Designed miniproteins, single chains, continued (2). Designs and how they scored, part 10

Each design is a single chain, and the fold is of that chain. pLDDT is the mean over its residues in the fold that is shown.

## One batch from the design tools (miniprotein)

Design m4319
Fold by ESMFold2-Fast:
Order: sequence, then structure tokens, then C-alpha cells
Structure m4319 (fold): chain A 79 residues (1-79)
Amino acid sequence: LEEVEELRRRALAGDGAADRRLMALVQELLLSPDPELQAYAREVLLEHLRRKLREVEARRGSDAEAGLAGAEAALAEAL
């Protein structure tokens, strides 16, 4: 759990490697037989998804002016 909390803080700071590591640990925790760990993992996952939605909305405003890199990510999500 302490490693997960450290990765959460780093992911919130924009560390993509920490974000990937966090998601791997969340997947493991969701498979745990402990319902408290499963509940914790779901909360972490929801926080991650909300953060990603905010990032996409912020980037949409900027990337509409900045170019095609954001368009590829949005297309991949739509598929």
C-alpha cells in the first residue's frame, strides 16, 4: 500500500512511468481476495480515470491549436 501511495503522488506530478507502475499494481490488488484491498484499488483506479479525463479536456483546448498528436490519442480511445 505504501508503494501504491508513493506511485499515486508521482503520477499526480506527471510521472508517466509511475502511472504505468501504479496501474499494474492496481490490477494485482483488484485480483486480491481481500475486499478492503479491492475497494482501495477501485478508488485509486477512479482517481486515475478522473485525472486522465481532466488532462484530456485540458489538452483538447491546447491540442486543437497545437497539432495532430492529440488527435491520434483521441482516435485510439474512440476505437
Scores: mean pLDDT 70

Design m4320
Fold by ESMFold2-Fast:
Structure m4320 (fold): chain A 87 residues (1-87)
Amino acid sequence: MDPSYELLEQKIKDFLEEQRKKALKELSEELAEEAINKTVAATNEEKAKLLASGFFLSVEGQNQLLNHTKTVSAKEFEKAKKKEEEA
């Protein structure tokens, strides 16, 4: 595989690991895992779309994937916090 893909994959994994650690400090393990799993699923869907379009080969496409992951993570974390407060 192209080394730039491996670097992007590792950067996304590192980001998700740090978000999981942060979520586990503020949320139950179940809600933290739900938020992270939804973020991973959304990231994989966006990656598939970008790869199918060829846009993922560009620096802009790779930045779009990373930014999408960060945006989804923030939204899912806020949803999980709301669920924790309602429990």
Scores: mean pLDDT 77

Design m4321
Fold by ESMFold2-Fast:
Structure m4321 (fold): chain A 79 residues (1-79)
Amino acid sequence: ASRIMQQMINVEAQAVLLMLLLKQRGDQEGYNIASEALQQITQLQHEALALRAAGAADSDLQQILQQAQQILNDLQKKL
């Protein structure tokens, strides 16, 4: 659980960093795409926290982490 949640935080942090780098470069289109991806990642993080509080299995948390990682990977491919 703790390791999976730390990995969720790392995915969000990487998306935030990418969004900030795009903003600094003046890439408004890239910034908008990254901002939308970050909103989706943040929503998944909230779902993971709720499931953890409900005593969900690590396998359920791992599925949410994989979804967040896929969003980040897709974001990096689009940019």
Scores: mean pLDDT 85

Design m4322
Fold by ESMFold2-Fast:
Formats: structure tokens, C-alpha cells, sequence
Structure m4322 (fold): chain A 74 residues (1-74)
């Protein structure tokens, strides 16, 4: 399902953040945001875009919080 795919991508992004792979985490978060937007999960897409912004700013704590919230809402 679309929700399962979004959740899997967000979980993969969390794993990459934990490994210190911020570039990869940002890319995967962007893919998850696009999938959420295309499937009409606008609230989840907005959370994932904010997570991608947090990653780009080096705010890992905020990025993890937002990714976890997106997973819960997907």
C-alpha cells in the first residue's frame, strides 16, 4: 500500500540519520514526501518536507521527531 511505502521510506531515512548519512537521509525523506503528496497524504508530506529542512540545517533531533511523527500518521 501507499502508506506502507511511505512508512518504509521514512524508516529507511531514520536508519540513514542514525548512521550519520545525512545526504542519503535527506534524499530518501524527499522521496517519501513526494510519495505522500502524490497519494494525497498532504499532512504526512508536509511533515516529511519539514524533516528534510531539519536534516539540511543539521538539526538531527528535530528531523528524528518529524520522521517518527510522519511514520505514525502514515
Amino acid sequence: SEAERIRALAEQALSELEKGNYGRAGMITGMAALEARLSGHDEVADLLLEAMKAISQGNVEKAIELLREAIERA
Scores: mean pLDDT 88

Design m4323
Fold by ESMFold2-Fast:
Structure m4323 (fold): chain A 100 residues (1-100)
Amino acid sequence: SMEELADRAYERFKEVAKELIEEAKKRNTPEGKYLAELIEDMLKQLEIARKNLSPEETLDLLVEAARFLLEMAEKYGFSPEVIEKLRETLAELERLRAEV
């Protein structure tokens, strides 16, 4: 149950992170390429880390990752649509974490 919840949280986070990667790549700029590679590396590190984390620790890590992506997306002028999806994802992750 808790493991399944953490898995679903990770999949939702991964989906919005992939949208950020795609938007960054579509910019066709050195900055966009750098941002895409940064997010891709972050996803790889999260996938490795979660294998050794509890469900609660995984949720904490996802909340911090979503917050980082939101700050980055706002700073680098990502679309309002992807920023709103990030805010929604962060709120959902914080809600899940509050439920233990």
Scores: mean pLDDT 86

Design m4324
Fold by ESMFold2-Fast:
Structure m4324 (fold): chain A 65 residues (1-65)
Amino acid sequence: GPEERFKEAYEAALKGDANRAYELAVQGARDGDGYPISGAGKGALDAHNPEVAEAVRRGAREGLA
């Protein structure tokens, strides 16, 4: 459900997995599902990881195109 999708993206971003955070943000944007994007964004913020934060922003942009 939504909580599981948020948590999956949050954990990927929190551990610094920029590639997985990007993929989940792309999929969330394509599906019109904000939960993976919100989860990955929060994970990047909590990790203080600019690389992951940029990967999430890029994924959201590309998924909306």
Scores: mean pLDDT 89

Design m4325
Fold by ESMFold2-Fast:
Structure m4325 (fold): chain A 65 residues (1-65)
Amino acid sequence: SARQRAQEAVARRRRELALITELVKRNPNPSAAELRELAERTGLSVSEVRQLIAQIRKEEAEKAA
């Protein structure tokens, strides 16, 4: 159903952001292997994971200024 798909999408997004944010805080320059593992765990493409990492690094840099 539409409600079930929406709930699953929200849960997936929260899991994606939490995993990527945790990785970036521990290692802001993840390897290609780490990017592939993260993509597999989150269901995102490697390109999408790279975009999220870039966004998180930008936000962290702005907070550190």
Scores: mean pLDDT 74

Design m4326
Fold by ESMFold2-Fast:
Structure m4326 (fold): chain A 57 residues (1-57)
Amino acid sequence: SLEEEIAELKRRVQELAAEMGFSVFFNDNKGLSPQEVKETLERVIAYLEERLAKKAG
């Protein structure tokens, strides 16, 4: 489900942030649709993965 996808994306963001040495917390109400939340999380994940890749390389 979309809710399960969002939960998994949130977990991935937290894992990547922890690898970079910080923690993140999510607000349940941002006034965004679930689709917008998913797209935002996917963009954040891409950004964090790019930063980690550059740090590792």
Scores: mean pLDDT 75

Design m4327
Fold by ESMFold2-Fast:
Structure m4327 (fold): chain A 107 residues (1-107)
Amino acid sequence: ALATGLAGGRAGIEGGERAREGGAEGAGEAAIAGGRGGIAGATAGTAAGSARGAQLGADGGISGAAGGEAAARGAEEGDAAGEAAGGVGGIGGEFGGRLGAQLGAAA
């Protein structure tokens, strides 16, 4: 699953409401991974940093890897803020790479 994508949609308010639409803008796998409301799924098709940066960039104006750190934390904050922050620091970068690569490849 991609909790980060769902949180990104929430940050967009309207995107958050439409996160449940399943996301069809990500181009197949990217759409499912990010969800329509998940800005990451729609935007992250190009770069891993965009996956999380897009979420926070839309919310606070934080884009790229730095934004990904807080975006992932915000997304998983509902589940585990500490894990999200730690994951972004270590796994977040790699997960963002996998996410962006999968979304970019699916785009």
Scores: mean pLDDT 37

Design m4328
Fold by ESMFold2-Fast:
Structure m4328 (fold): chain A 80 residues (1-80)
Amino acid sequence: SMFERIVEASLKQLGLERSEEERKKLKELREEYEKKQKEKVSLEEMRPILEELAKLGDTIAESLLRMIEAIDKLIERREK
């Protein structure tokens, strides 16, 4: 649950700093993230989706990928 809350907060912050179009992208990624969360999957399973979006030229997805990776590492270290 901490993972979910931190990821959502970070994605929301990126949306708030960006345009409405970027907020829409965050919602799409969030929906996919929620699907993965419902299956109790790790953030790593989110990475392929973000990588595909970044490959399509989505700078938002690239930023989100970086952020999620950073959050994942921070949480792993804190849980230690």
Scores: mean pLDDT 63

Design m4329
Fold by ESMFold2-Fast:
Structure m4329 (fold): chain A 99 residues (1-99)
Amino acid sequence: MRYAAVEGGVHARVAVAEAARAGHEAFLLEVDGRTIGAYEDPSLEGARYRFVADAEVTRIDRATGRPAERFPARATFYDWEPEDPTTVYSGAVELERLE
């Protein structure tokens, strides 16, 4: 899984349940109800299913490569060909920004 632009042009890491990364085509990353990043940032038109997982975002300073700040976040995954919506997501994974 990859994610698109992050607010402020900084690199971020998102920890979400491992199962949530497998098989899903898009996600939005939100902090305090504001979208700060998206995977593929499309309209998500035609997405039939969504899953929400708690996440933690670690902002990385691009100049130093060092962790700057951590934020509680919400990762919303979208799918056109669904897994069972009762699927329990567990564990943590790291999602990287691809440029």
Scores: mean pLDDT 46

Design m4330
Fold by ESMFold2-Fast:
Structure m4330 (fold): chain A 87 residues (1-87)
Amino acid sequence: MTVTQEVGLALRAIGLGIQLTLSSGEERVRIAQEIIELAREVIKNGGSDITLRAVLSALKTALTQDLPEELRREIEEIIREIEEILK
């Protein structure tokens, strides 16, 4: 990824994390799914440590919110994948 793309993805992750904390119900589920999709894109494209940490922060924020159990499990799996990459 280019530096411009990396910065854009990191800022999007931060923004989605904030939006998630302000949301409820179906809107929260949609935002959580967007964070999951963003995380998968960053992993697939070999995102930098900064971008991975921004996405990791958003995913960890999502786990503090009321979400369906299946989404929580998917988020926990992605968090483990990112933490392994950052080792």
Scores: mean pLDDT 83

Design m4331
Fold by ESMFold2-Fast:
Structure m4331 (fold): chain A 77 residues (1-77)
Amino acid sequence: SPREEELRRLVGELQQKLRDLVTLVDNGQLSDEQIQQRVQEILAILDRIIALETDPELRAEIEATRQFILEWAQKQL
């Protein structure tokens, strides 16, 4: 379905952006402002995934992942 295709696309984008963020942070290559910007982009993708997900259990897991990322980001700053 178009919804499932969009979800797959967003999940792929999310995974790539998370890998890039973690790698660049671990290598000390990002300023605090750049970390904040990339985290905001990742959170926006997660919010879109949550809005498209119809399974309540999967939605709750994604919401928990969103909170984990937010807490992780606060520790990097």
Scores: mean pLDDT 87

Design m4332
Fold by ESMFold2-Fast:
Structure m4332 (fold): chain A 77 residues (1-77)
Amino acid sequence: PLPEEELAALKARIAELTAKLEEAIAAGDKEAAKEAFEELYEVLEEAAIAKAKAAGLDVEAVKEKLEKEREEGLKAL
């Protein structure tokens, strides 16, 4: 698990980026939606890698899965 202050900061950032993404999608702004989505995925990847390291999981496998999900998500936007 991440330190509590770091976890709180990550949760706040995820919430901000999620709100930006939803707002951009509602507005039909594809560029803003892509930017928010990419920033959101960067934060999610950092959090997932930190969690995987703490749990002794394969970090490279986690990173590869997130990269594929990011590509699919961007293609869907």
Scores: mean pLDDT 78

Design m4333
Fold by ESMFold2-Fast:
Structure m4333 (fold): chain A 65 residues (1-65)
Amino acid sequence: SNEELAEELKEAMRRRLEAIKNHSPLSVIIQETVEAMRKSFELTERVGRDEADKVMLEVAKEFAE
C-alpha cells in the first residue's frame, strides 16, 4: 500500500542518514542511498511529489535537531 511504501521510504532515509552520520563504509552508504532513491521515485509516482516531499521532510526534521 501507499502507507507501507511511505514507511519503508522513511526507514530507508533514516538508515541512509545514520550511515552518513556514523561514517559507515561507502558501500553501505551507497546501498542505503539507492534503496531510499528507489522508494522515493516509486512513492512520487503513486502519490505525487508534494505528498512524497512531506514524507521525506518528516525524516529530515528528525536529523535537523
Scores: mean pLDDT 82

Design m4334
Fold by ESMFold2-Fast:
Structure m4334 (fold): chain A 68 residues (1-68)
Amino acid sequence: GAADGGKLAAEVALNAALSEARKLGLKVLSYSAEALDATTGKGVVKTEKGTIIATADLAGKKVEVKFE
């Protein structure tokens, strides 16, 4: 259903942020994921060096990752 799409997007976003942390060799301190709507989700990974934020848009087939 629509709720499942948002949860999937949140998982995709979180996995993208976690993959970025692993590629950079950063220690993950905490993480969270949230559905933004039926097709978009957000993942946040706090590391020892900063915060990685990813957003996934399943309808647009886009995943964006930023480091703050």
Scores: mean pLDDT 83

Design m4335
Fold by ESMFold2-Fast:
Structure m4335 (fold): chain A 84 residues (1-84)
Amino acid sequence: SRKEKLLKEIEDLLKSMGFSEEQIEKMIKLLSENGTVEQLEALVNVLKGEPLSSLKPETQEFILKLLEEVSPKLAEALKEKLKE
């Protein structure tokens, strides 16, 4: 399905960015259970370099909550970048 293809792409992108196997597994599980196709496509674009600020507020909140679960430090860094 489209969702399965997006989850695989996100997994591969996170691996290339240096996330641990445990962080990737946790993130993919949360995305599989709670993510819509639209949210997964938006996350792929952000991981490829699109600014988080270009996304709808609801999608920004989803991504930030997801990152908070996996890496609170990364979530805080992205929140600071959004303020400026």
Scores: mean pLDDT 77

Design m4336
Fold by ESMFold2-Fast:
Structure m4336 (fold): chain A 95 residues (1-95)
Amino acid sequence: SAETHNNLGVVYGNLGNVYQSLGKLSEAEEAYLKAIEAHKRALELSGGKDLESWDNLAASYENLGNVLQSLGKHEEAKEAYDQAGVIALKRAVLR
């Protein structure tokens, strides 16, 4: 269900935050990528109606950008930040 995938994404996002705080940057990257996949699936299943999954997806891309920047993956970080911005703008036009 969309709710199950959103909840899974939240768990992976929180795991990424814990890994990042511990300096486990590669594990944080993997956790944020799994969060992104889960939130994308939640949006697909909800037909884009789950506003929380939009907000969580944007946050996960922002966090991915931060960890990629810390890993020296500057081009990949830029792409993640750009995706976060695009998603936030798409969310802003929803009622």
Scores: mean pLDDT 89

Design m4337
Fold by ESMFold2-Fast:
Structure m4337 (fold): chain A 57 residues (1-57)
Amino acid sequence: AAVLSEEELEEGARLVAELTGASLEDARKGVQAVADMGAGRTGREAALAAAQMSGAL
């Protein structure tokens, strides 16, 4: 189940796109997957986790 609000999910997706250069669509999918795993409490935390899992860090 998604832990993030709609706004946090979109903010996280934008951060992933900025950090990794991924498309916004792919970034949204990554943030959603990370949220479903419980690896972020906010869009920003989920974005950082998704970026790290994608090898950007």
Scores: mean pLDDT 72

Design m4338
Fold by ESMFold2-Fast:
Structure m4338 (fold): chain A 74 residues (1-74)
Amino acid sequence: SMLDMIQGMLLMEDGRFDEGAALLRASADEAQIRQAGRNVAGRLIIQGRRDQAIEVLEAMGYSRAEAEAILSLF
């Protein structure tokens, strides 16, 4: 559900990666999970939390190089 996706994203922002990832995988397909990761990473970058943004993207299935490339767009 949309609510579960939002909750999963909030858990990821709090550094609760395993809980957030589990909730997202239960409620979304791979493309939706990857997009949720980009949305969370964008918010973290605005807050100056770059290292956590990379961790979120990696948890959502991106490589380190892909994560850094995504963050270069912000």
Scores: mean pLDDT 80

Design m4339
Fold by ESMFold2-Fast:
Structure m4339 (fold): chain A 89 residues (1-89)
Amino acid sequence: SREQLRALGLRARQQGDLAIRQAQDAQRRGDRDSTARYWLGATQSYATAATVDPAWEAKAREYAAKAIALDPSVKPAVEATLEEARRAR
């Protein structure tokens, strides 16, 4: 239970960090669509981490804002992700 939650939080953080690196690579290539999808992936991962440790909520919101700014069509997915994370706490 407690150990499983810590493992989930660590994995979610690592997945978020990977998504950020993938977004940076896509951005350098001028691939706006992939960049927005990776920012959304980072949002989802850090939102999961925030259910274990609320310190990660700010990072989830930061990448949510980046994703929406680049592709407004992801806004419903972002809002659903953040609401699900809020309810899980």
Scores: mean pLDDT 88

Design m4340
Fold by ESMFold2-Fast:
Structure m4340 (fold): chain A 104 residues (1-104)
Amino acid sequence: SEREEILAQVEKILDELFKKTLEYIENDDMEKAREAIDEGAKRLAELVPELKDFIERYAEGIKEMLEYIKKTIPDKKERLLVAEFMLRTAKVDILKAIREKLES
């Protein structure tokens, strides 16, 4: 169905986004990590415009948390684990919100 196709496309965008963001964090390129989040949010908002404000707010929260992690966690491995956990949680929340919107 069109709904299942949209959800599959959302999941692919999130997986690509999070993989790229984690690669940038691992290389200590926080600016590119932030840019990857913004590009992913833009792609998701184009796919599900009804959730644009939600997606943009969530993206801003992720960027703020990455800045906090960089300032407070000196160990690179710990930063990567916390970032991975945060991004996994974000994927679940975003997919749930989009699924619920498409079912309404």
Scores: mean pLDDT 85

Design m4341
Fold by ESMFold2-Fast:
Structure m4341 (fold): chain A 74 residues (1-74)
Amino acid sequence: GEPVSLEEAEKKLEEELAEVEKYAATLAPDTVFEAGEPTELTRERVGLEARPVDVDEAVELARKLAEAMLEQLK
């Protein structure tokens, strides 16, 4: 059923998020993570401007997206 596959997806997503957090911690404090130029569709959906992304903001955004996906599946 969907709940079973969702639980496994959650575990994998949590592990990937934990690895991203560790990766962010290994970067220099003044490192700016340039995510490249997002598509206009992506900018419109998330309301982002074409700007450099701070590593902490990238991690936070990924976490919020994961939570939003989990909320939709409740």
Scores: mean pLDDT 55

Design m4342
Fold by ESMFold2-Fast:
Structure m4342 (fold): chain A 80 residues (1-80)
Amino acid sequence: MKEVEIEALEKIVETLEKTPSASKKAIDLFKKSLEAFKEGNVEEASKLEQQGIKELSKEAQKEVLSTAQSLADEANARIA
């Protein structure tokens, strides 16, 4: 379970780094969230992720949520 969450967050960070319109502050917050997840600090990771989402424009937030939903759908399809 933790590995899947880490991989999903790594893909989100990679996508944001390749998106020129994504704020560096938001990217840095997602990177800190990824480090917290790797340390097993799930509460801090969730807090940092929420702060990162808040730093994104509404359009960028929609893109991140769409990417997260796509990854969740793919994971659910593999279980079903």
Scores: mean pLDDT 72

Design m4343
Fold by ESMFold2-Fast:
Structure m4343 (fold): chain A 115 residues (1-115)
Amino acid sequence: MKSFLEKALEKMEKYRKEIEDILASQNLTPEQQALADELLEEIRKVIEDFKKLLETGDPEYAKKAREEMEKAVELLSQLLQHLDPETAAKVRKAFDELATIAWLGIYLIETEKKQ
């Protein structure tokens, strides 16, 4: 199970980078760029707090990661309305993969407490 959690961090960083690279390739307006920057910052916070959850087992980091993920979902929904459908689909797919890994990773850490 530790191998899955280590791979989870690597995969989340991979999908964060995919989202960053897709958005960087777009000719975004300043308003759209602000949404993109805020989305990427919330994703970075999710990954950082997930890492702290792994290191400490402190449920406060699980709570923070969930709250940050909820904000990222809101920002994503706003940003996707400004992208072409093909680009929007690529960003959504990478985000869904990242979100799935984050939720599964949090669940796995919480279930370790029950043994």
Scores: mean pLDDT 83

Design m4344
Fold by ESMFold2-Fast:
Structure m4344 (fold): chain A 67 residues (1-67)
Amino acid sequence: SLEEARREVTELEERLREEGMSPEFARWYAMFKNLLQTIDGLDEEEAEREARRIAEGIVAVFEKLEK
């Protein structure tokens, strides 16, 4: 369900923040990992790799906009 997906995203985000990742990176990574896992034909490793790439890209754009 959407509620279960939200809980999984929140739990992953909190875990990543506890591991020392920035709040922005943790949020986007958790969201996109959960989303990508719903796509047929993507395995867990591919979803993780692409979620990281997307999250890093979003954080980089925000840093550029702050300058």
Scores: mean pLDDT 79

Design m4345
Fold by ESMFold2-Fast:
Structure m4345 (fold): chain A 100 residues (1-100)
Amino acid sequence: SKEELEKGKEKQKKHEENLKLELKILKVLSEAKEPLNISEIAERLGESKSTVSHILKELEKRKLISSEKRPGDPRRYYSITELGKNYLNLFLQGNEHLLE
């Protein structure tokens, strides 16, 4: 069935990759001492700003992260929410090696 459902196979792989990246972003933000901008998150993960931007929008829509603008700074800064910490802990406490 995997060979017959090429579109389904691509969607499943992309969903798995996005989930792993979501957890990595949440972990980076949970370990950060201060809010991070998109360039800092992308650099820490070795990912493109475009890919990180897409995932950050999904995480913010789900209220797992929050964002702020600073006066005089054109960049947006991101931090993990309490809901985001609870979500991350659900995977980490389950001994899920999704972040390795």
Scores: mean pLDDT 76

Design m4346
Fold by ESMFold2-Fast:
Formats: sequence, C-alpha cells, structure tokens
Structure m4346 (fold): chain A 72 residues (1-72)
Amino acid sequence: SAADRAKLEEIAEKLYEEAAKAKNLEELKEIITKAVKEADATVPDSPEKAAFLTGAQIRAIGIFLDKSGLIY
C-alpha cells in the first residue's frame, strides 16, 4: 500500500538522520530499536515491510560506521 510505504520511508529518513549523529554503537542500537518500534506500531506486518526494515537497518549501520571511521 502507498500509505504504508510512505510511512516506512518517513521512519527510514529519520533513522538515517539519527544514525549519522549517533556517538557510539549503544546509541545506534537505541535509534534502530525506536525506528523498528514505530514501524511496528504504525505499519501492518508484511514481507515488504520486513524487507524494507532490514534494508533500512543495514543502511543505518553503514551510515554510522562510515561517519565513525570504523569500516576497515
């Protein structure tokens, strides 16, 4: 559904912005947990939702690691 997709994209944009500002892995974990909880509260479960959230989490981790210089 277009509305579900738009909500997931909204959540992901906030997740990426917060991940870029995270100071450490513990803060990143809290940011990701918050985003997943918001998605679970607002968007029905589906394979599309699961795939989207998996991709968004991977991207958020990548943003944090790149900005933090932790990728070797």
Scores: mean pLDDT 84

Design m4347
Fold by ESMFold2-Fast:
Structure m4347 (fold): chain A 90 residues (1-90)
Amino acid sequence: SEARREELERMLEEFRTLLLYYLLTNKPSEEEVEKLIEEIKKELNSLNRPELAEELAKIIREAYEFVKKLKEEEREKLIEEIKKEMEERS
């Protein structure tokens, strides 16, 4: 159970990093983000994981609001930092 919790926490951190990179580089509209959330919720609910669906939806919305408030220079800096982090882990 503990190992499963640690794996889930690592997966959620990786998801947050990839999500931020996606939002920063693709600049999706609010409608595209809500559509992504709806599709993720449908998929996870079909896998009987509604709690994870709600958690991911919350993470996506919070990340989108964060990215929406960034200046262009701050956005470029974060993209560079995330790329470096991904390269170090690969």
Scores: mean pLDDT 81

Design m4348
Fold by ESMFold2-Fast:
Parts: sequence; structure tokens; C-alpha cells
Structure m4348 (fold): chain A 82 residues (1-82)
Amino acid sequence: GKDAADALTDAKEAAEKGDADAAATAIADAAVEVVADSLTLSEEDKSNIKKAAVEGAKEGLKDGDLTAGESSAADAVLKVVL
């Protein structure tokens, strides 16, 4: 949705400023919005997805760029949802 696009813009700006925690959080927020648009999620499911996405995004950003953070977050979300 549009909210996911806005979160990705925030992630890019945070990454350009060197704020990896803010970038990871923004990537995770985008991932949660995309999944919530496709699935009916409980608050527990949303919390678990966001936690996994934040940890995945941080790991990707540590060893790569914003694209690596997004890819790692997506992998983490898929492992929780599937």
C-alpha cells in the first residue's frame, strides 16, 4: 500500500543518515503493512512479524545495503508466516 512506500522512503533517508536502527524499523513497518494487506492478522501475529522483520533488516543492513536489509527482512517474515 501507500503506507509501505512511505516507510521505504523513511528507511532510505535513515540509511543515508547512518541510522541503521531507524532504517531497520522502517523496513519492518513496510513488511508488516504488506503482510497485513494480504492476510488477516492478530495483534500477536503482527508483533511476531515486526520483531522478525526488524532483526532480519538489521542483519541485512550490517553486511550490505538497503536492498540487503529489505531482502533479509522479507526472508525473516516468510519464515514466521509460513
Scores: mean pLDDT 74

Design m4349
Fold by ESMFold2-Fast:
Structure m4349 (fold): chain A 71 residues (1-71)
Amino acid sequence: MEAERERLAAEMRELAERIRAGDEAAIEEARERLVERYTKEFGIDRELAEELVDKMLEAVRAGKPGGEYVE
């Protein structure tokens, strides 16, 4: 369970690196893949999954200080 979450975190980390490198095509592809994964894996409504993924991608682009809390 936590290992599966860590795997998702690793994928998100790699995607964040590509996003920071300015790969907008990777952003769009990652968005669609994550939305579909969230809807199928977690049973979340597509609209809600799109909102969650969009917010995550925006936070990554904005450089949200989430990494400051590493305890």
Scores: mean pLDDT 67

Design m4350
Fold by ESMFold2-Fast:
Structure m4350 (fold): chain A 98 residues (1-98)
Amino acid sequence: MKKLEELAKRAEKLREEARKAGDSITARLADRLLELVKKFLAGEISPEEAVREADILAGLAGIRIGVAKIIKDEVTKKLAEELMRLIDEARRIAESQL
């Protein structure tokens, strides 16, 4: 439980950092991760559903990293890479409950 609570706080911080940087896409993805973590912590979704949603978010974050690299946006790239790290952590926690 503590790891999920810490992950939720990190996702919330990333959402605010993305908003301040003007990266509305990364902010929306971070918010979606935050909602996933909250629902999983509350027992509202199964571990299998959490893994599926994390895999979808990983795909979207990967696209965002790719776009940031093409346009040479180092701020967006770092934010999207942090988002990917948080998604990977959420997936590992959900997978451990299978």
Scores: mean pLDDT 88

Design m4351
Fold by ESMFold2-Fast:
Structure m4351 (fold): chain A 98 residues (1-98)
Amino acid sequence: SPLVERLKERAKEYLEKAKKAYEAGDYTTAYAYAKAAKAYAEAALELPEASVEEQVGLVLRAIGAELDAELAIKKGVPVSKEEAEKAIKEAEEALSKL
């Protein structure tokens, strides 16, 4: 499915951005983008078995996670190194199921 492939590409893109932010010591950005990556990966995993109505909800949820990430970065929400590392590991686990 072209939509599933697009969601997978977004998941990989955001995980790469999260890892780069983590290496730079930007734990807020790392956490935020890891959460977005996980949401896109979960949407890609669930989409093939979802009804049309459920597919809309999955895509909107993933987009919502991306918007929440950008808002958290803009507001400078404090995130610990440990929270950022955990979020990256959870995103990596979700992407491994793709």
Scores: mean pLDDT 88

Design m4352
Fold by ESMFold2-Fast:
Structure m4352 (fold): chain A 65 residues (1-65)
Amino acid sequence: SPAERAAMGAAVYAAVGDGEGARRAGEQLVKAGVSTEEHARRMEEAGRRGDAVAGGEAARLGLQS
């Protein structure tokens, strides 16, 4: 979905230190009707399923260690 694509983009940009890219991906999530809280929840779920990039993004957002 567009929201999932934007969430993965935000996680990738954050992981490589591209704060501007992460911010732009976050704006696309809001346009897709997904809040920052919902994005963080999806990243935590994906991380628990073994997605290391999504897990890192959830940790950055303060949802896990």
Scores: mean pLDDT 60

Design m4353
Fold by ESMFold2-Fast:
Structure m4353 (fold): chain A 101 residues (1-101)
Amino acid sequence: EQARLEEILARAREIVREWEARLEARLGEVLPNGETLAEKLAQIRAQEAEGQRLVERGEITEAEVAAGRAAALALLVGAPEEVRAEIRALQRELQELREAR
């Protein structure tokens, strides 16, 4: 179970690294709602910071924070459905691991 959680965290972090690199190339783009990608990335980083505070309080795991960041970044950069489906599967697996405790 702990090893499985660590594997999910590692995979979520890999997805984050890949899609952050793609986002850096596009920071000047304007979204349909008038926000820039840079502004949206700042919002995602603020949400991650709040997630880290919840980890420090023992309310959630770092894997859940990483998977949430991966989901937000994948949506922002317009990642293929296969990538978003993979992230949702990781999030579901994290929920199952939490419920098994």
Scores: mean pLDDT 77

